# Ledger of designs, part 103: designed miniproteins, single chains, continued (2)

Each design is a single chain, and the fold is of that chain. pLDDT is the mean over its residues in the fold that is shown.

## One batch from the design tools (miniprotein)

Design m7796
Fold by ESMFold2-Fast:
Structure m7796 (fold): chain A 62 residues (1-62)
Amino acid sequence: DEKLERAVKLLETLSLEVYEEILKLVEQKKYDEAIELMKKYRPELTDEEARLVVEELAKLFE
C-alpha cells in the first residue's frame, strides 16, 4: 500500500518523544487524538494516510 508506505516514511522523521506519545494514544484506543497529533507534526499526511498508520499501530496492542 503506497499510502501506508509514504505515511510510515514521514513518521520515521518524527522525534522519539512525539512517536512515543502517538503510540500511547493508540494503546489507549484514542485513535482520533493520535491522528490529530500526527497531522499536527506532519500536516502533509492526509486523514486517510494517518488513519491507515493508526490501524497498523493498533495491531501491536491487539
Scores: mean pLDDT 79

Design m7797
Fold by ESMFold2-Fast:
Structure m7797 (fold): chain A 64 residues (1-64)
Amino acid sequence: MKNPEIKELLYREVEATMEVMKATVDIRYGPEEEKEEARKRLEEAARRAQEAAAELEKKLAELK
Protein backbone atom coordinates (compact mmCIF):
# COMPACT_ATOMS: atom_id res chain seq x y z
CA MET A 1 0.00 0.00 0.00
CA LYS A 2 2.59 2.60 1.07
CA ASN A 3 5.03 1.98 -1.77
CA PRO A 4 2.47 2.12 -4.62
CA GLU A 5 1.01 5.41 -3.34
CA ILE A 6 4.43 7.00 -2.82
CA LYS A 7 5.61 5.68 -6.20
CA GLU A 8 2.63 7.25 -7.99
CA LEU A 9 3.21 10.61 -6.31
CA LEU A 10 6.93 10.45 -7.12
CA TYR A 11 6.11 9.70 -10.78
CA ARG A 12 3.79 12.71 -10.88
CA GLU A 13 6.51 14.92 -9.39
CA VAL A 14 9.06 13.59 -11.91
CA GLU A 15 6.68 14.20 -14.83
CA ALA A 16 5.97 17.76 -13.70
CA THR A 17 9.70 18.36 -13.18
CA MET A 18 10.42 17.08 -16.70
CA GLU A 19 7.82 19.51 -18.06
CA VAL A 20 9.58 22.33 -16.18
CA MET A 21 12.93 21.26 -17.68
CA LYS A 22 11.52 21.07 -21.23
CA ALA A 23 9.92 24.51 -20.92
CA THR A 24 13.20 25.90 -19.57
CA VAL A 25 15.07 24.52 -22.60
CA ASP A 26 12.47 26.11 -24.91
CA ILE A 27 12.88 29.46 -23.12
CA ARG A 28 16.69 29.38 -23.43
CA TYR A 29 17.13 27.87 -26.90
CA GLY A 30 13.79 28.28 -28.68
CA PRO A 31 12.74 31.05 -31.08
CA GLU A 32 11.93 34.36 -29.37
CA GLU A 33 8.27 34.18 -30.45
CA GLU A 34 7.88 30.80 -28.71
CA LYS A 35 9.59 31.94 -25.49
CA GLU A 36 6.48 33.61 -24.04
CA GLU A 37 4.42 30.43 -24.50
CA ALA A 38 7.27 28.37 -23.04
CA ARG A 39 7.37 30.69 -20.01
CA LYS A 40 3.65 30.18 -19.43
CA ARG A 41 4.10 26.40 -19.73
CA LEU A 42 6.95 26.66 -17.20
CA GLU A 43 4.71 28.45 -14.69
CA GLU A 44 1.97 25.82 -15.13
CA ALA A 45 4.40 22.89 -14.84
CA ALA A 46 6.05 24.43 -11.75
CA ARG A 47 2.63 24.69 -10.13
CA ARG A 48 1.93 21.02 -10.86
CA ALA A 49 5.32 20.02 -9.45
CA GLN A 50 4.61 21.96 -6.24
CA GLU A 51 1.19 20.29 -5.90
CA ALA A 52 2.70 16.83 -6.38
CA ALA A 53 5.42 17.59 -3.80
CA ALA A 54 2.80 18.76 -1.29
CA GLU A 55 0.75 15.56 -1.78
CA LEU A 56 3.91 13.48 -1.33
CA GLU A 57 4.80 15.32 1.88
CA LYS A 58 1.27 14.74 3.21
CA LYS A 59 1.44 11.01 2.46
CA LEU A 60 4.89 10.68 4.03
CA ALA A 61 3.62 12.41 7.19
CA GLU A 62 0.77 9.87 7.40
CA LEU A 63 3.32 7.02 7.31
CA LYS A 64 5.24 8.24 10.38
Scores: mean pLDDT 78

Design m7798
Fold by ESMFold2-Fast:
Structure m7798 (fold): chain A 106 residues (1-106)
Amino acid sequence: APPLPASTAPNPKEIEKRVEETLRAEGHEDVAKEAGKNFAQAVSALARGDYEKAVEYAEKTFELAPDSRVAAVAYRLASIAYEKMGDKEKADEWRRKAAEVDPALA
């Protein structure tokens, strides 16, 4: 799935719920809440232009469940953050990692 659309900073609780539901459906119940919190912070950081924090929270998200759909979206978010920072090599690296988990995100 593409990054969550946001014309303004998205509601963190809605992001947390969606991530938690996705991870529970994939069998990652033990990390679902923690990943939801980290992903919500990553999206909020990206929305406000804090790209280094966006990468930090995305990394925390995919470390919890690296082969999950949520991890694939977190890799994609990190790629976008690196693109915004002008680091095309890192952007391409993380985009490739997202595609390795979910080819639809290539």
Scores: mean pLDDT 78

Design m7799
Fold by ESMFold2-Fast:
Structure m7799 (fold): chain A 60 residues (1-60)
Amino acid sequence: SDATIEEILEKVLEGIKLMIAAGHDPEEVIEAAKERLRELAQKLGVDPEEVLRRFEAMVE
């Protein structure tokens, strides 16, 4: 399905929290999530900078 940017960000944040709870390094997980979001934004034809800006606001 065509997920909204909001839906995608929520799923990514869910994954980040689960990985951190499992004992992964938060900094490493967040960097990996940013890379994944950039690739996903390109696939969906949305601006990666906008997606990353929204993501930064949600994790800070």
Scores: mean pLDDT 78

Design m7800
Fold by ESMFold2-Fast:
Structure m7800 (fold): chain A 86 residues (1-86)
Amino acid sequence: SEFVEKVKEAAENGDVETVRKILEELLKSGDFETVLEAAVAAAQTGNPEAARVARDIALKFPAKNSQEAARAIGVVLLAVGAELEA
């Protein structure tokens, strides 16, 4: 996904504002699969500010079923781990 790649590049470059903008736009548009994938990518870069943004987005994620809820919780746990190592 182009959005996952853009979020990863922005997070790796410390461009936290771009990470937040893309994730918030995807969340508002209802592209929930891409939001979760992009949030995971942001958290996995090791940038603690990007991980914090990913956590905030995952906490706002409107899960419609148990699978989506589990994935959102997974993003929160991944992001918290990245923040604690920073």
Scores: mean pLDDT 81

Design m7801
Fold by ESMFold2-Fast:
Structure m7801 (fold): chain A 57 residues (1-57)
Amino acid sequence: MEELERKLEKLEEEIKKLEKEDISKPENLEKMMELGVEEVELAVQLTVLKREEEKAR
């Protein structure tokens, strides 16, 4: 859980860094989309783990 939270924070920082770069470049746009998908996946996993922890223990 803590590892997933740290990964989310790092992804958010990387997205913010890319937003300050020239996002008109296709490479930067593709990277931004890739990071966005990864952020959603991590957020879903974290939500599932929190729900399981609350109900299982």
Scores: mean pLDDT 75

Design m7802
Fold by ESMFold2-Fast:
Structure m7802 (fold): chain A 69 residues (1-69)
Amino acid sequence: SEAKANELFTRGLQAEREGDLEKAKEYYSQAAKLLPSADIYRNLAKVLEKLGKLDEAKAYYEKAKQLEA
């Protein structure tokens, strides 16, 4: 499942580079469900922020900080 999470995370990064924020959100969300990771949560939060989902973005930034504490 870690390998699958890393694959999904990489696809999310590619979607973000292509400007497909909704697809990036889907891939990062799937990766986050498989592997709780500060990097995955932070990238998901950033995309949510760009999509105007500010409260949801804040929650994932907080989850990322908790994993680094």
Scores: mean pLDDT 88

Design m7803
Fold by ESMFold2-Fast:
Structure m7803 (fold): chain A 101 residues (1-101)
Amino acid sequence: NPEAERLLREAERLLAEAERALDAGDIDEALRLIRRAGRLLAEAADLVVSVERGVAIALRVIGDILDAERLAKTDREKALQTLRRAIAWLRGELRRLREAL
């Protein structure tokens, strides 16, 4: 599926950029990049697995983003940790989606 392959390649690049943003301490940029990567992975999952898998990825990403935004106001280190964990989870989903191609 050439469309799904393109989405997965773009998501992989965005996740690498998000990790660099977190290493620089830029929470807002990391949130933007993770949200975008999550959307692309949800779309790829819809194409190659199921609508339900796409929805599950989208809901997980929304939850992680909301948790990180809340934590950023009171505990910056926990916010960074939450976003790093979100990137790791999305990388795992990306690997699984590549196996479904």
Scores: mean pLDDT 90

Design m7804
Fold by ESMFold2-Fast:
Structure m7804 (fold): chain A 78 residues (1-78)
Amino acid sequence: MDETKVAPDPEGYERLVKLIEERLEEVEKKLTPELEPELEEARKLLEEAKSLAPDDRRAITLLTAAALQLIGIEFELK
């Protein structure tokens, strides 16, 4: 573990991926056909993040975008 400077957090990254995957599955259970394109966009963002190394800051940006997309869908589902 690197406890100095800017250290990558692979465990935190993997935990975020799991949380987003779980939330995506819950949203999918309540999804209406009208919101399928928005859920598909969230899936694409998650898959792009998963294709990157855990220490890539772009992966965190993509995970954040996916999470925000899911929040938007949940807001519309009410």
Scores: mean pLDDT 73

Design m7805
Fold by ESMFold2-Fast:
Structure m7805 (fold): chain A 53 residues (1-53)
Amino acid sequence: SPREITILKFRLLALKSELDFAKRNPSTSEEKIKEIEKEIEEVEEELKRLEEE
């Protein structure tokens, strides 16, 4: 649905901002960066699925 797509797009932007911040912070663990990257991939997959349906 269009509403769900919009929500996921905002969530994706927020996660990308978190990743950008985490990568710039030397205190951030590599494992934490990978967690955020995985969340981004999951949101992108769900977004693609909803946009194709």
Scores: mean pLDDT 82

Design m7806
Fold by ESMFold2-Fast:
Structure m7806 (fold): chain A 92 residues (1-92)
Amino acid sequence: KPTPEQIALEAELALLEIQAAIVKNVMNRPDATIEDLEEAYKVLEEIKKRLETLSAQARALGLDPVAADAERLKRYVDELIEQIKKKIEEMK
């Protein structure tokens, strides 16, 4: 019953979730450098952009649950971005 388009979007969403989890682990390393955090920030910004595109594509295809899951992950990524910005400021 899933379409090839749905499978592709769900697979991409799963990969973006894995990428966000890896970034969270990098952020929480006690030896993380400012450069590590800046690279993690860039990765989160790219994940955010892709989630916005994925959500729009899912809505256009009538895949509302996939769009909703992408929006939830985007909110989580926004929280991680704020946490990284705060950590960088605290490290100066």
Scores: mean pLDDT 87

Design m7807
Fold by ESMFold2-Fast:
Structure m7807 (fold): chain A 80 residues (1-80)
Amino acid sequence: LEEEIKKLEEEINKLIQTKPEDYKRLAELYKKLGELYEKQKDYKKAAEYYAKAATSYRMSGDDDKARELFEKALELKEKA
């Protein structure tokens, strides 16, 4: 699990440096990080990554997914 998180963080960092405009891919990776942190019950970090995923989906034009993930981030922040 921690190894998976580390791998995703490295992939995100590389993507930001090489294709910062690939918002859809960034959203997918941030959502996966949110899911992994949620499984660890790290609700604060899960909320942060779901919020980042929501922002990235909005930037890619997927407002519906952005809204859903932002609402999920707020719910998890209340649990933290």
Scores: mean pLDDT 82

Design m7808
Fold by ESMFold2-Fast:
Structure m7808 (fold): chain A 96 residues (1-96)
Amino acid sequence: SAEEGRRLLEEALRHLDEAIAAARAGDVEGALEAAARALALVQEAADRGYLSPEEAEAILRELGAAIEAAVAGDTEAAIAALERAKAVVERALEAL
């Protein structure tokens, strides 16, 4: 199951990178779709015990902030929140 945790978090990282790239390109819809995919994978990883409650809460908080910023047209705030979410996922992956 450590291999399953790795796959889920690596897939979440890919979608976070897609969301950051889309946000930088001004593609709000693409950024929101990619962020939603990352959110689903983070929730599954948390439900399966591959993330601590504190890690899951931190990632979900940053993803929520990114979505709010993107909808408001605050591209820089959206990117910063996505990068903070990515950093938590990367640290969790290193700990597996």
Scores: mean pLDDT 89

Design m7809
Fold by ESMFold2-Fast:
Structure m7809 (fold): chain A 68 residues (1-68)
Amino acid sequence: DYVRVSITWKGMNHDQIEEIVKKFGGTIILAFPSGERAFALVPSDKVDDLKKALQEASGGKATVTVVP
């Protein structure tokens, strides 16, 4: 099953975020080109792995939250 997540970051481009999301079986569903923010669909069992990978890649400057 998939969950919707909101991703915010600093100091990375959209392509770098999309590559990490795809690595965990996710897909970007909405990117905000004027900002460092996107929505993605991610397998529910991969959300914590995605959070960790984005924190490591961003130096702690990325946040992932599940959207109801």
Scores: mean pLDDT 82

Design m7810
Fold by ESMFold2-Fast:
Structure m7810 (fold): chain A 74 residues (1-74)
Amino acid sequence: LSPETLELERRAVELLKEAREAALAGDAEAAERLVAEAERLALETARLAGLEDEEARVRAHFEALREQLLAIAA
């Protein structure tokens, strides 16, 4: 992976940690926004790496994470 894709991956992981903390605090709006931004970075990383066929799998993974975080925030 290039330095660019590694930094995008690190930021996506960081955003997911922030999303979980927001969900635990009951802030569903912040959790959803942070998950959406992490998904955007993960999709960008996949595109830069030439893993376009992974896009559907990445989207499915982030949909599952979103459902889990919204359940925690409820």
Scores: mean pLDDT 80

Design m7811
Fold by ESMFold2-Fast:
Structure m7811 (fold): chain A 72 residues (1-72)
Amino acid sequence: EKEEINERIDKIIDEANELLRKYGDSLTDEAVEAALLAIQAAITKNIPDVEEQKKFVDELEKRLKELKERAS
């Protein structure tokens, strides 16, 4: 299951970076939030407890969805 969580984290990083590339110069606040999401997702990989990782991944996925809705 740690492999599944790492895949979810990598997807968050990839999608946040896509938002940065697409909107970085046009939506400054959204670009900053995307950068912070990518950083927080990378840090989450270092959490040793799988259940704690899941909690953070769930929150990051919520934030990413909200950001994608605002940035579109």
Scores: mean pLDDT 77

Design m7812
Fold by ESMFold2-Fast:
Structure m7812 (fold): chain A 64 residues (1-64)
Amino acid sequence: SVADRVWAHYEPIIQELLAQGRLDEAERTARGVVELMRLLGASEEDVAAVEARFRALIAAARAA
């Protein structure tokens, strides 16, 4: 799916930012990716799936 392809590309980038303690940059990058998906006509389901995955990833990092 589009969601899986976007996740595969951006998850390593977000993980690297989180590993460096760059939480605000990780959140901004995740938000930018979600907004770009909407602009490019991705389905609401794909957008919601990617947004939920990034939200969970960042929340886990903040809880650590």
Scores: mean pLDDT 86

Design m7813
Fold by ESMFold2-Fast:
Structure m7813 (fold): chain A 65 residues (1-65)
Amino acid sequence: SLEQGAQRLKALAEKLRERYPELSTQIIELSEQALKAYKAGDFEKAQQLYNEALRLLGEIAALEE
């Protein structure tokens, strides 16, 4: 679920780092923060951080050529 999603999102962003360094770094940081919040039991914060990371991934998709 969210934990697996955040881990996958981080891995995807790391692959995109050379092409989209700024957005990828933000996605990685947000994904890591979401995982930390999830492990701490703060599921609302984890969901918010994960959704923000997904929004930034959508910005990368909008830059597709």
Scores: mean pLDDT 84

Design m7814
Fold by ESMFold2-Fast:
Structure m7814 (fold): chain A 92 residues (1-92)
Amino acid sequence: SMAEELREKARELAAKAQEALAAGDLAAAQRHLAEATRLQTEAMVLAGELKVASEEQLEEVKRLLAEAAAAYLAGDTEKAEELGRRAEEIAA
């Protein structure tokens, strides 16, 4: 299924993010985790685990959750939580 393929790619990118973080490359870790989060979010919508009213809302939720993941890695937990909450408001 397409959702399973997206989850597999997300796991690969999350592993790359962890490797980059261990190597001290925060920027690469943020890029990889943001992309992993975008793919995971799309997989959740395809699987019916997350509801969005339009493709525009899907892209906004993907953006917010990806930015939340990057903020979390940078240690900005408050910003990560705020962005995550905004994504939940859109996804009902």
Scores: mean pLDDT 88

Design m7815
Fold by ESMFold2-Fast:
Parts: structure tokens; C-alpha cells; sequence
Structure m7815 (fold): chain A 80 residues (1-80)
């Protein structure tokens, strides 16, 4: 359930990103990451947080970008 919700938000975030709505894309990717973490899918969570970091950087949200990048790196280390 939560993993499927995360996949839907990831797809919506990609649509927002392609449309140039980087702040919305970052929010959607961040929410997808949280849902993947709750589902125990750490690999998908790391990917979603990395995408959120990229989107927030393009939106000029430097602090949020750094926070998301750090979270993605921490989760990636747990996956291997």
C-alpha cells in the first residue's frame, strides 16, 4: 500500500519536474521517500530523496536540497 502510494507520488514528481515546477517536484519526491521508508523499501526511499535534492537545488531551496541529499546517502549506505 504505502509503496504503491510512493510510486504514484514519484511519477507525479517526475511530471512536475518535466514541467519545470521544481519546488512541487521536490515536495512530491520527498513525500515519496517518506512512504518508501515507512514501507521498508530503503533503496526506493534513497532514490526518491536524491531526486528531491536535485529538484530543491533547481528551485533554489539549498538547505532542503542538502537535507535530502544527506538522507539519500545515509539510506544508500544501509542498502549497500
Amino acid sequence: MKREEGERLLAEGLKAYKAGDYEKAGELFREAGRLFEEAGDLASAARAYYLASVAYELAGKTELSAEMRKRAQELSLQVG
Scores: mean pLDDT 85

Design m7816
Fold by ESMFold2-Fast:
Structure m7816 (fold): chain A 79 residues (1-79)
Amino acid sequence: SEREMVLRVTAAAIRTIGLIFDVENNSPLTSKEELIKLLEEEVEEIERLLKETTDEKDKKLLERQKELLKEAIEKLKKS
């Protein structure tokens, strides 16, 4: 449903912001390995949303979120 898609896109945005914040602040509650796994799982969810989403604005938002998550993964792997 359209409502379910809006909620999933919104939830993905909130999770992305939280994960990026955890990476930037070197969160003591999550191991680097666990954080990488969570970031990779969120990239996969965004890829699924991109296949299901028809709204151009949501697609651009999801693509930007995916870029940020991939950058965060690379940053963690180098640390």
Scores: mean pLDDT 81

Design m7817
Fold by ESMFold2-Fast:
Formats: sequence, C-alpha cells, structure tokens
Structure m7817 (fold): chain A 70 residues (1-70)
Amino acid sequence: SDGEIEILRALAEHGPMSARELAELLNQSVGTVTRRLRRLEAQGLVEHDPKTGKYSLTTKGSLYLNEAIA
C-alpha cells in the first residue's frame, strides 16, 4: 500500500526511526504507523532494535522499495 511505501522511503532517506518519529514525519497517527511497521517487520522489510525502539530498513526492504518506485 502507499502508506507502507512511504514508511520504507522515510527509513531509506533518514535512517533508523521510531514509530513516533515516522508518525510525525508522515503526518499519520502512531497507531497507524505501528500497525504498518508490524506488517513490514512480518514480511522482513524492516527490523526493530529493542535497545533503541527504532526500526531500520532491511536489504529485502530496500530491494522492495526500488521495485515499487520503478
């Protein structure tokens, strides 16, 4: 979905971000962003660091984003 591509793009451009930072950047609710991040994590497109609470784009996520914007 468009909202998932926006999250992947934001992580590609800004590096690791929390759900709150992504919500503020994308002008979305934290709940909406968290739900999308969990789906992306289940697909292996992002990973969560429990020490920082931040999400990072995976190699698989980077490849998916490149295909989606082509």
Scores: mean pLDDT 85

Design m7818
Fold by ESMFold2-Fast:
Structure m7818 (fold): chain A 66 residues (1-66)
Amino acid sequence: MSKEEKLEEMLKKIRDLLTKAQKAIDEGNYGEAFKYLDEANKLMDEAMKEFGITREELFEKLKELS
């Protein structure tokens, strides 16, 4: 498995967590939303450090994720 494949797996997990957080916000469950956002932020920070990408680049990649 390449570093690029590992980054893709992390991006996919981050996107899933962000989607779950948004759904929780829409349902008024802010406690659950904050939990998902916290997990997503931890993974985003790990991905940025591991792969040397900026937060803006990370969000761009998340948007482009097929």
Scores: mean pLDDT 80

Design m7819
Fold by ESMFold2-Fast:
Structure m7819 (fold): chain A 96 residues (1-96)
Amino acid sequence: GPEFVEKLLERARELRRRLRELLERARELGDEETARRLEELLEEVEELIRELEELLEELKEDPDNKELILRAIGLALRLIGIEFELRLLEERLEAL
């Protein structure tokens, strides 16, 4: 339902904050490759937030819509993938 998407949106906004912090650190360390990948992930998260905001408004009007629920699941999987990649990049920078 809408509450599921609201929680995903909160997670996506926190992920954006973490990506921004890690990007600043990668730039300070001169890791241009990691900085480039973080810039790409940040763009992906900003698009994901936009899609989640649109989906939340649609689900408020039709909370039992199966197509919208499946779209929410797809966005959740994208979020999990970005969170996983962020963790790998964090570990890479901590090893420097």
Scores: mean pLDDT 88

Design m7820
Fold by ESMFold2-Fast:
Structure m7820 (fold): chain A 62 residues (1-62)
Amino acid sequence: MEKLANAVTAIALRVVGLKLEGYSPEEIRRFALEAARENAKKYGIDEEELVQEALRLVDKVI
């Protein structure tokens, strides 16, 4: 629960930062997907759930 929320928040902040730095939507999506997979593995979060939440967030920001 807390691990999922923290991972989503960290990905959100990074995605906003990349957008402000001028990265393309495709690069931002790739970064978010990779970060979601790595955080899922590292913190024992469901990979499918974290990837789904990360992609929803990227779609809202991009």
Scores: mean pLDDT 79

Design m7821
Fold by ESMFold2-Fast:
Structure m7821 (fold): chain A 77 residues (1-77)
Amino acid sequence: SEMLEQLRELAKKAEAAGDEISALAAKALIAYAEGDYEKALEYFKKAVELEAEKLGLPKEKVEEDLKEFEKALEEEK
């Protein structure tokens, strides 16, 4: 798929540039597109935590919001 190929290229470019947040976000989307929801969520959480740290947001708030999101996904199967 074109989107998956574009995401893989974006992930490589982000890693080469040292943009860890963008690289993790791209990896999360790749995993999601491949049906690996557990891995996608893991990468997404890491990217969100790093962005929150950069913005000075409390990690506990981010963790709570992500847990609610996980619960919603399990019920929408």
Scores: mean pLDDT 75

Design m7822
Fold by ESMFold2-Fast:
Structure m7822 (fold): chain A 113 residues (1-113)
Amino acid sequence: SLEDKARSLFVKIVKMLQDGKSKEEIKNELLKELSTLPFEERKQVLIYMGELAARVAERLGHPELAEQVRKAIEKIKSAKTEEELMKSTNEFIDALIQVAEALLAELDAARAA
């Protein structure tokens, strides 16, 4: 399903960060995978990823980051062209990486406690 694909892509971001991949490498890999999807399916996958990321950010105590993700989702929803969607997707991936970094920091802190 598109929701399962969204979850797998978010998990991929977390794993790439754990493996020491740069933000640029993560962004390029995500854009490559997302570009294989038709326009409307790509928007839906991005929306599901954003909803998941916003919930994660809120549970980690980062409501400002959750709001940043939700604003990026609204830009994705309003995109009517490939150019608009690509621009919104780049901004959105930056927010997703920030959520994944916050999640990893919490997991590392829990392990150290």
Scores: mean pLDDT 86

Design m7824
Fold by ESMFold2-Fast:
Structure m7824 (fold): chain A 85 residues (1-85)
Amino acid sequence: GSSLPASRILSDEELEEIVENTGGLKDRSTALEAVRRVHDRLVEYNPKTEEEVLELVDEVLEELGDLSDRVGIRNAALRLYEKIW
């Protein structure tokens, strides 16, 4: 679906907190937990299929899992939100 630039439902701090609390996207299980938590918060607004969620886990882990530092976690969280939104 077309997402318009607007105030996000989850703030960058909330997204960082989800990623940090789930282990910083460093492996598949932590990436899956982070994707699922973000999706759960957005499911009322833009529900994704389970296949899309699993693909997002792979993309996030592959592209963003290397960014485990605080700045990397924030960037990963923002990208995660954008893909799920």
Scores: mean pLDDT 69

Design m7825
Fold by ESMFold2-Fast:
Structure m7825 (fold): chain A 62 residues (1-62)
Amino acid sequence: AATPEQVAAVEAALRANPDGLNAPQLMKRTGLSPEELAAALQELMAQGRIVKQADGRYVLAE
């Protein structure tokens, strides 16, 4: 499972980038590994806090 700090880092990056970020952009901005990022994204999606766009970008649920 993702740590609260990892989840918060992903959420903060998406809040700063309202047009959305893809996985490579999120890794660069958060410093998370692919595995850590995947766990954090899965947690946020399960909570309904983010959505994945058809183009692969993640955005905060509005």
Scores: mean pLDDT 82

Design m7826
Fold by ESMFold2-Fast:
Structure m7826 (fold): chain A 102 residues (1-102)
Amino acid sequence: NPEAKLQQLQQQYQELSQELEKLYEERLELMSEIADLARKTKNKALQEALRRILLGEKIPEEVWKALTPEQQELLKRLEETSKRVEETRQQLLELQEQIQSL
């Protein structure tokens, strides 16, 4: 039933869209927290790590070793949230294509 399939895909799209909005909010909050911390502490390693993540680049091991465990945890959370944003965006694009093909 094409109509039932369309309704299912539309529901999945709506749910993923809401998840993506939440992930964007979480990512923005983490970026703001890390940027504020880096600025207040004048921590060049933390500034470099944040810059690398924002550019989609891997943080070098030398930069990671210069960070405190608490700073490493914040950056790992930001990397994981950014990864989930990109994965969710890709899933939404695939769902949109499936809906348009019906």
Scores: mean pLDDT 85

Design m7827
Fold by ESMFold2-Fast:
Structure m7827 (fold): chain A 65 residues (1-65)
Amino acid sequence: KEEEIKELKEKIEELEKKKKELEKKLKELEKAGDKEGVKKIKFEIEEIEGLIGIYEGLLSIVEKK
């Protein structure tokens, strides 16, 4: 269980880093007025958020019996 918890936390951490990178790019594209780029990055952020939710759900299950 502890090893599984550690692995899931590492997965979540990597996805959070990816999300922060994309959020930074989103801000740059917004400042540049790149509507198409903004749409693309928002979609990528949404995908990452979905994955984080899945891993957080798994983490909750393995932590709660």
Scores: mean pLDDT 81

Design m7828
Fold by ESMFold2-Fast:
Structure m7828 (fold): chain A 66 residues (1-66)
Amino acid sequence: GSMEEAARRVRDSLLALGAPEAVAEEIERLIREGRLEEAAKMTGRVVGDKLGPAAGRAAEHEVLSL
């Protein structure tokens, strides 16, 4: 899929977890811009806060692998 599809998927997953809209949109923007290290760190923090550190690390790795 395109980077736009990946960015949207990550955003939608974060919104489903109850992340603030502004945070989910910022992560989508960073992915679209190819700023994957920054997007991964933010995604890992948000997911880790809601689902625990193992889930956060897995989410960070997924974003870095885009």
Scores: mean pLDDT 85

Design m7829
Fold by ESMFold2-Fast:
Structure m7829 (fold): chain A 62 residues (1-62)
Amino acid sequence: DVEAEAEEMARRSEATVRNGVPGGYQAAGLPVPSPEELERLERIAREHGRQFVLDEAARKAA
């Protein structure tokens, strides 16, 4: 089911940002994002991950 796949990708994208971005920024010597910035990045990643699956499904259906 495309909707279930989109939701799974959205959750994975959100988790990747939440778990990876702070540590990645710190390892690179960059300022770690604030909790508010991290939450915003999580929302963006979630939306992009969801939309990516929907776009791929539409492309394959064509």
Scores: mean pLDDT 78

Design m7830
Fold by ESMFold2-Fast:
Structure m7830 (fold): chain A 80 residues (1-80)
Amino acid sequence: REAAIEALAAELVAEAEAWLAALRDGEGRSRFGRDEELGISWFAGAWRDAARGGRGWAAFVAGDDGRTLFAEAREEGVPA
């Protein structure tokens, strides 16, 4: 289970970073899903916003009990 969750987390991060590299300014992309066999839900998203001078991505994996099993986010160019 742990190895599968780690592999999924790595895939979500890689996908969000790839989306961020491909996005044009003012664009965002996200996806979410569930894996009932592992008892988890997951999210990945990326965004670009030149009006705020920023871009970023976020990814998380949560258990069906609501516990966060993995969470990572990165922002660049935001003033605060």
Scores: mean pLDDT 74

Design m7831
Fold by ESMFold2-Fast:
Structure m7831 (fold): chain A 57 residues (1-57)
Amino acid sequence: SEMDEILAEINRLLKDASEEVAKKAEEIVVRVLTKPNPTVEDLREALKEVKRLVESE
């Protein structure tokens, strides 16, 4: 699914990230996935936030 593809991209970005960034990214993703009706768009926004965190290292 498209959601699985976005999650795979997030995991790929976190492969070389610090533990601190990985933990913050996990919190962002969990927040989306624990919503009553998580959408692909919600996960795309999570991906953007994770990219910003990785770029800030």
Scores: mean pLDDT 81

Design m7832
Fold by ESMFold2-Fast:
Structure m7832 (fold): chain A 74 residues (1-74)
Amino acid sequence: SLAEELAEITGIDLLTAEALVRQLSPADVKRLLEWLRQHRETLSPEELARAAAQLVADILAGESFDAAVARWLG
């Protein structure tokens, strides 16, 4: 499942990952997972978890995925 993959990449527990996945559209979840996979070799699991939390928060605040990523990088 998407929640299981999120938990595996970030090291967060499965219940937390399931809660995050339920808050986003399936398209945004897939984009988030793809972004996290691309950064898995450069970021620690703890950094990936912080990035996931910040990107989710920004998307839920009404930002696009691309805007949330730009904000994380800036």
Scores: mean pLDDT 81

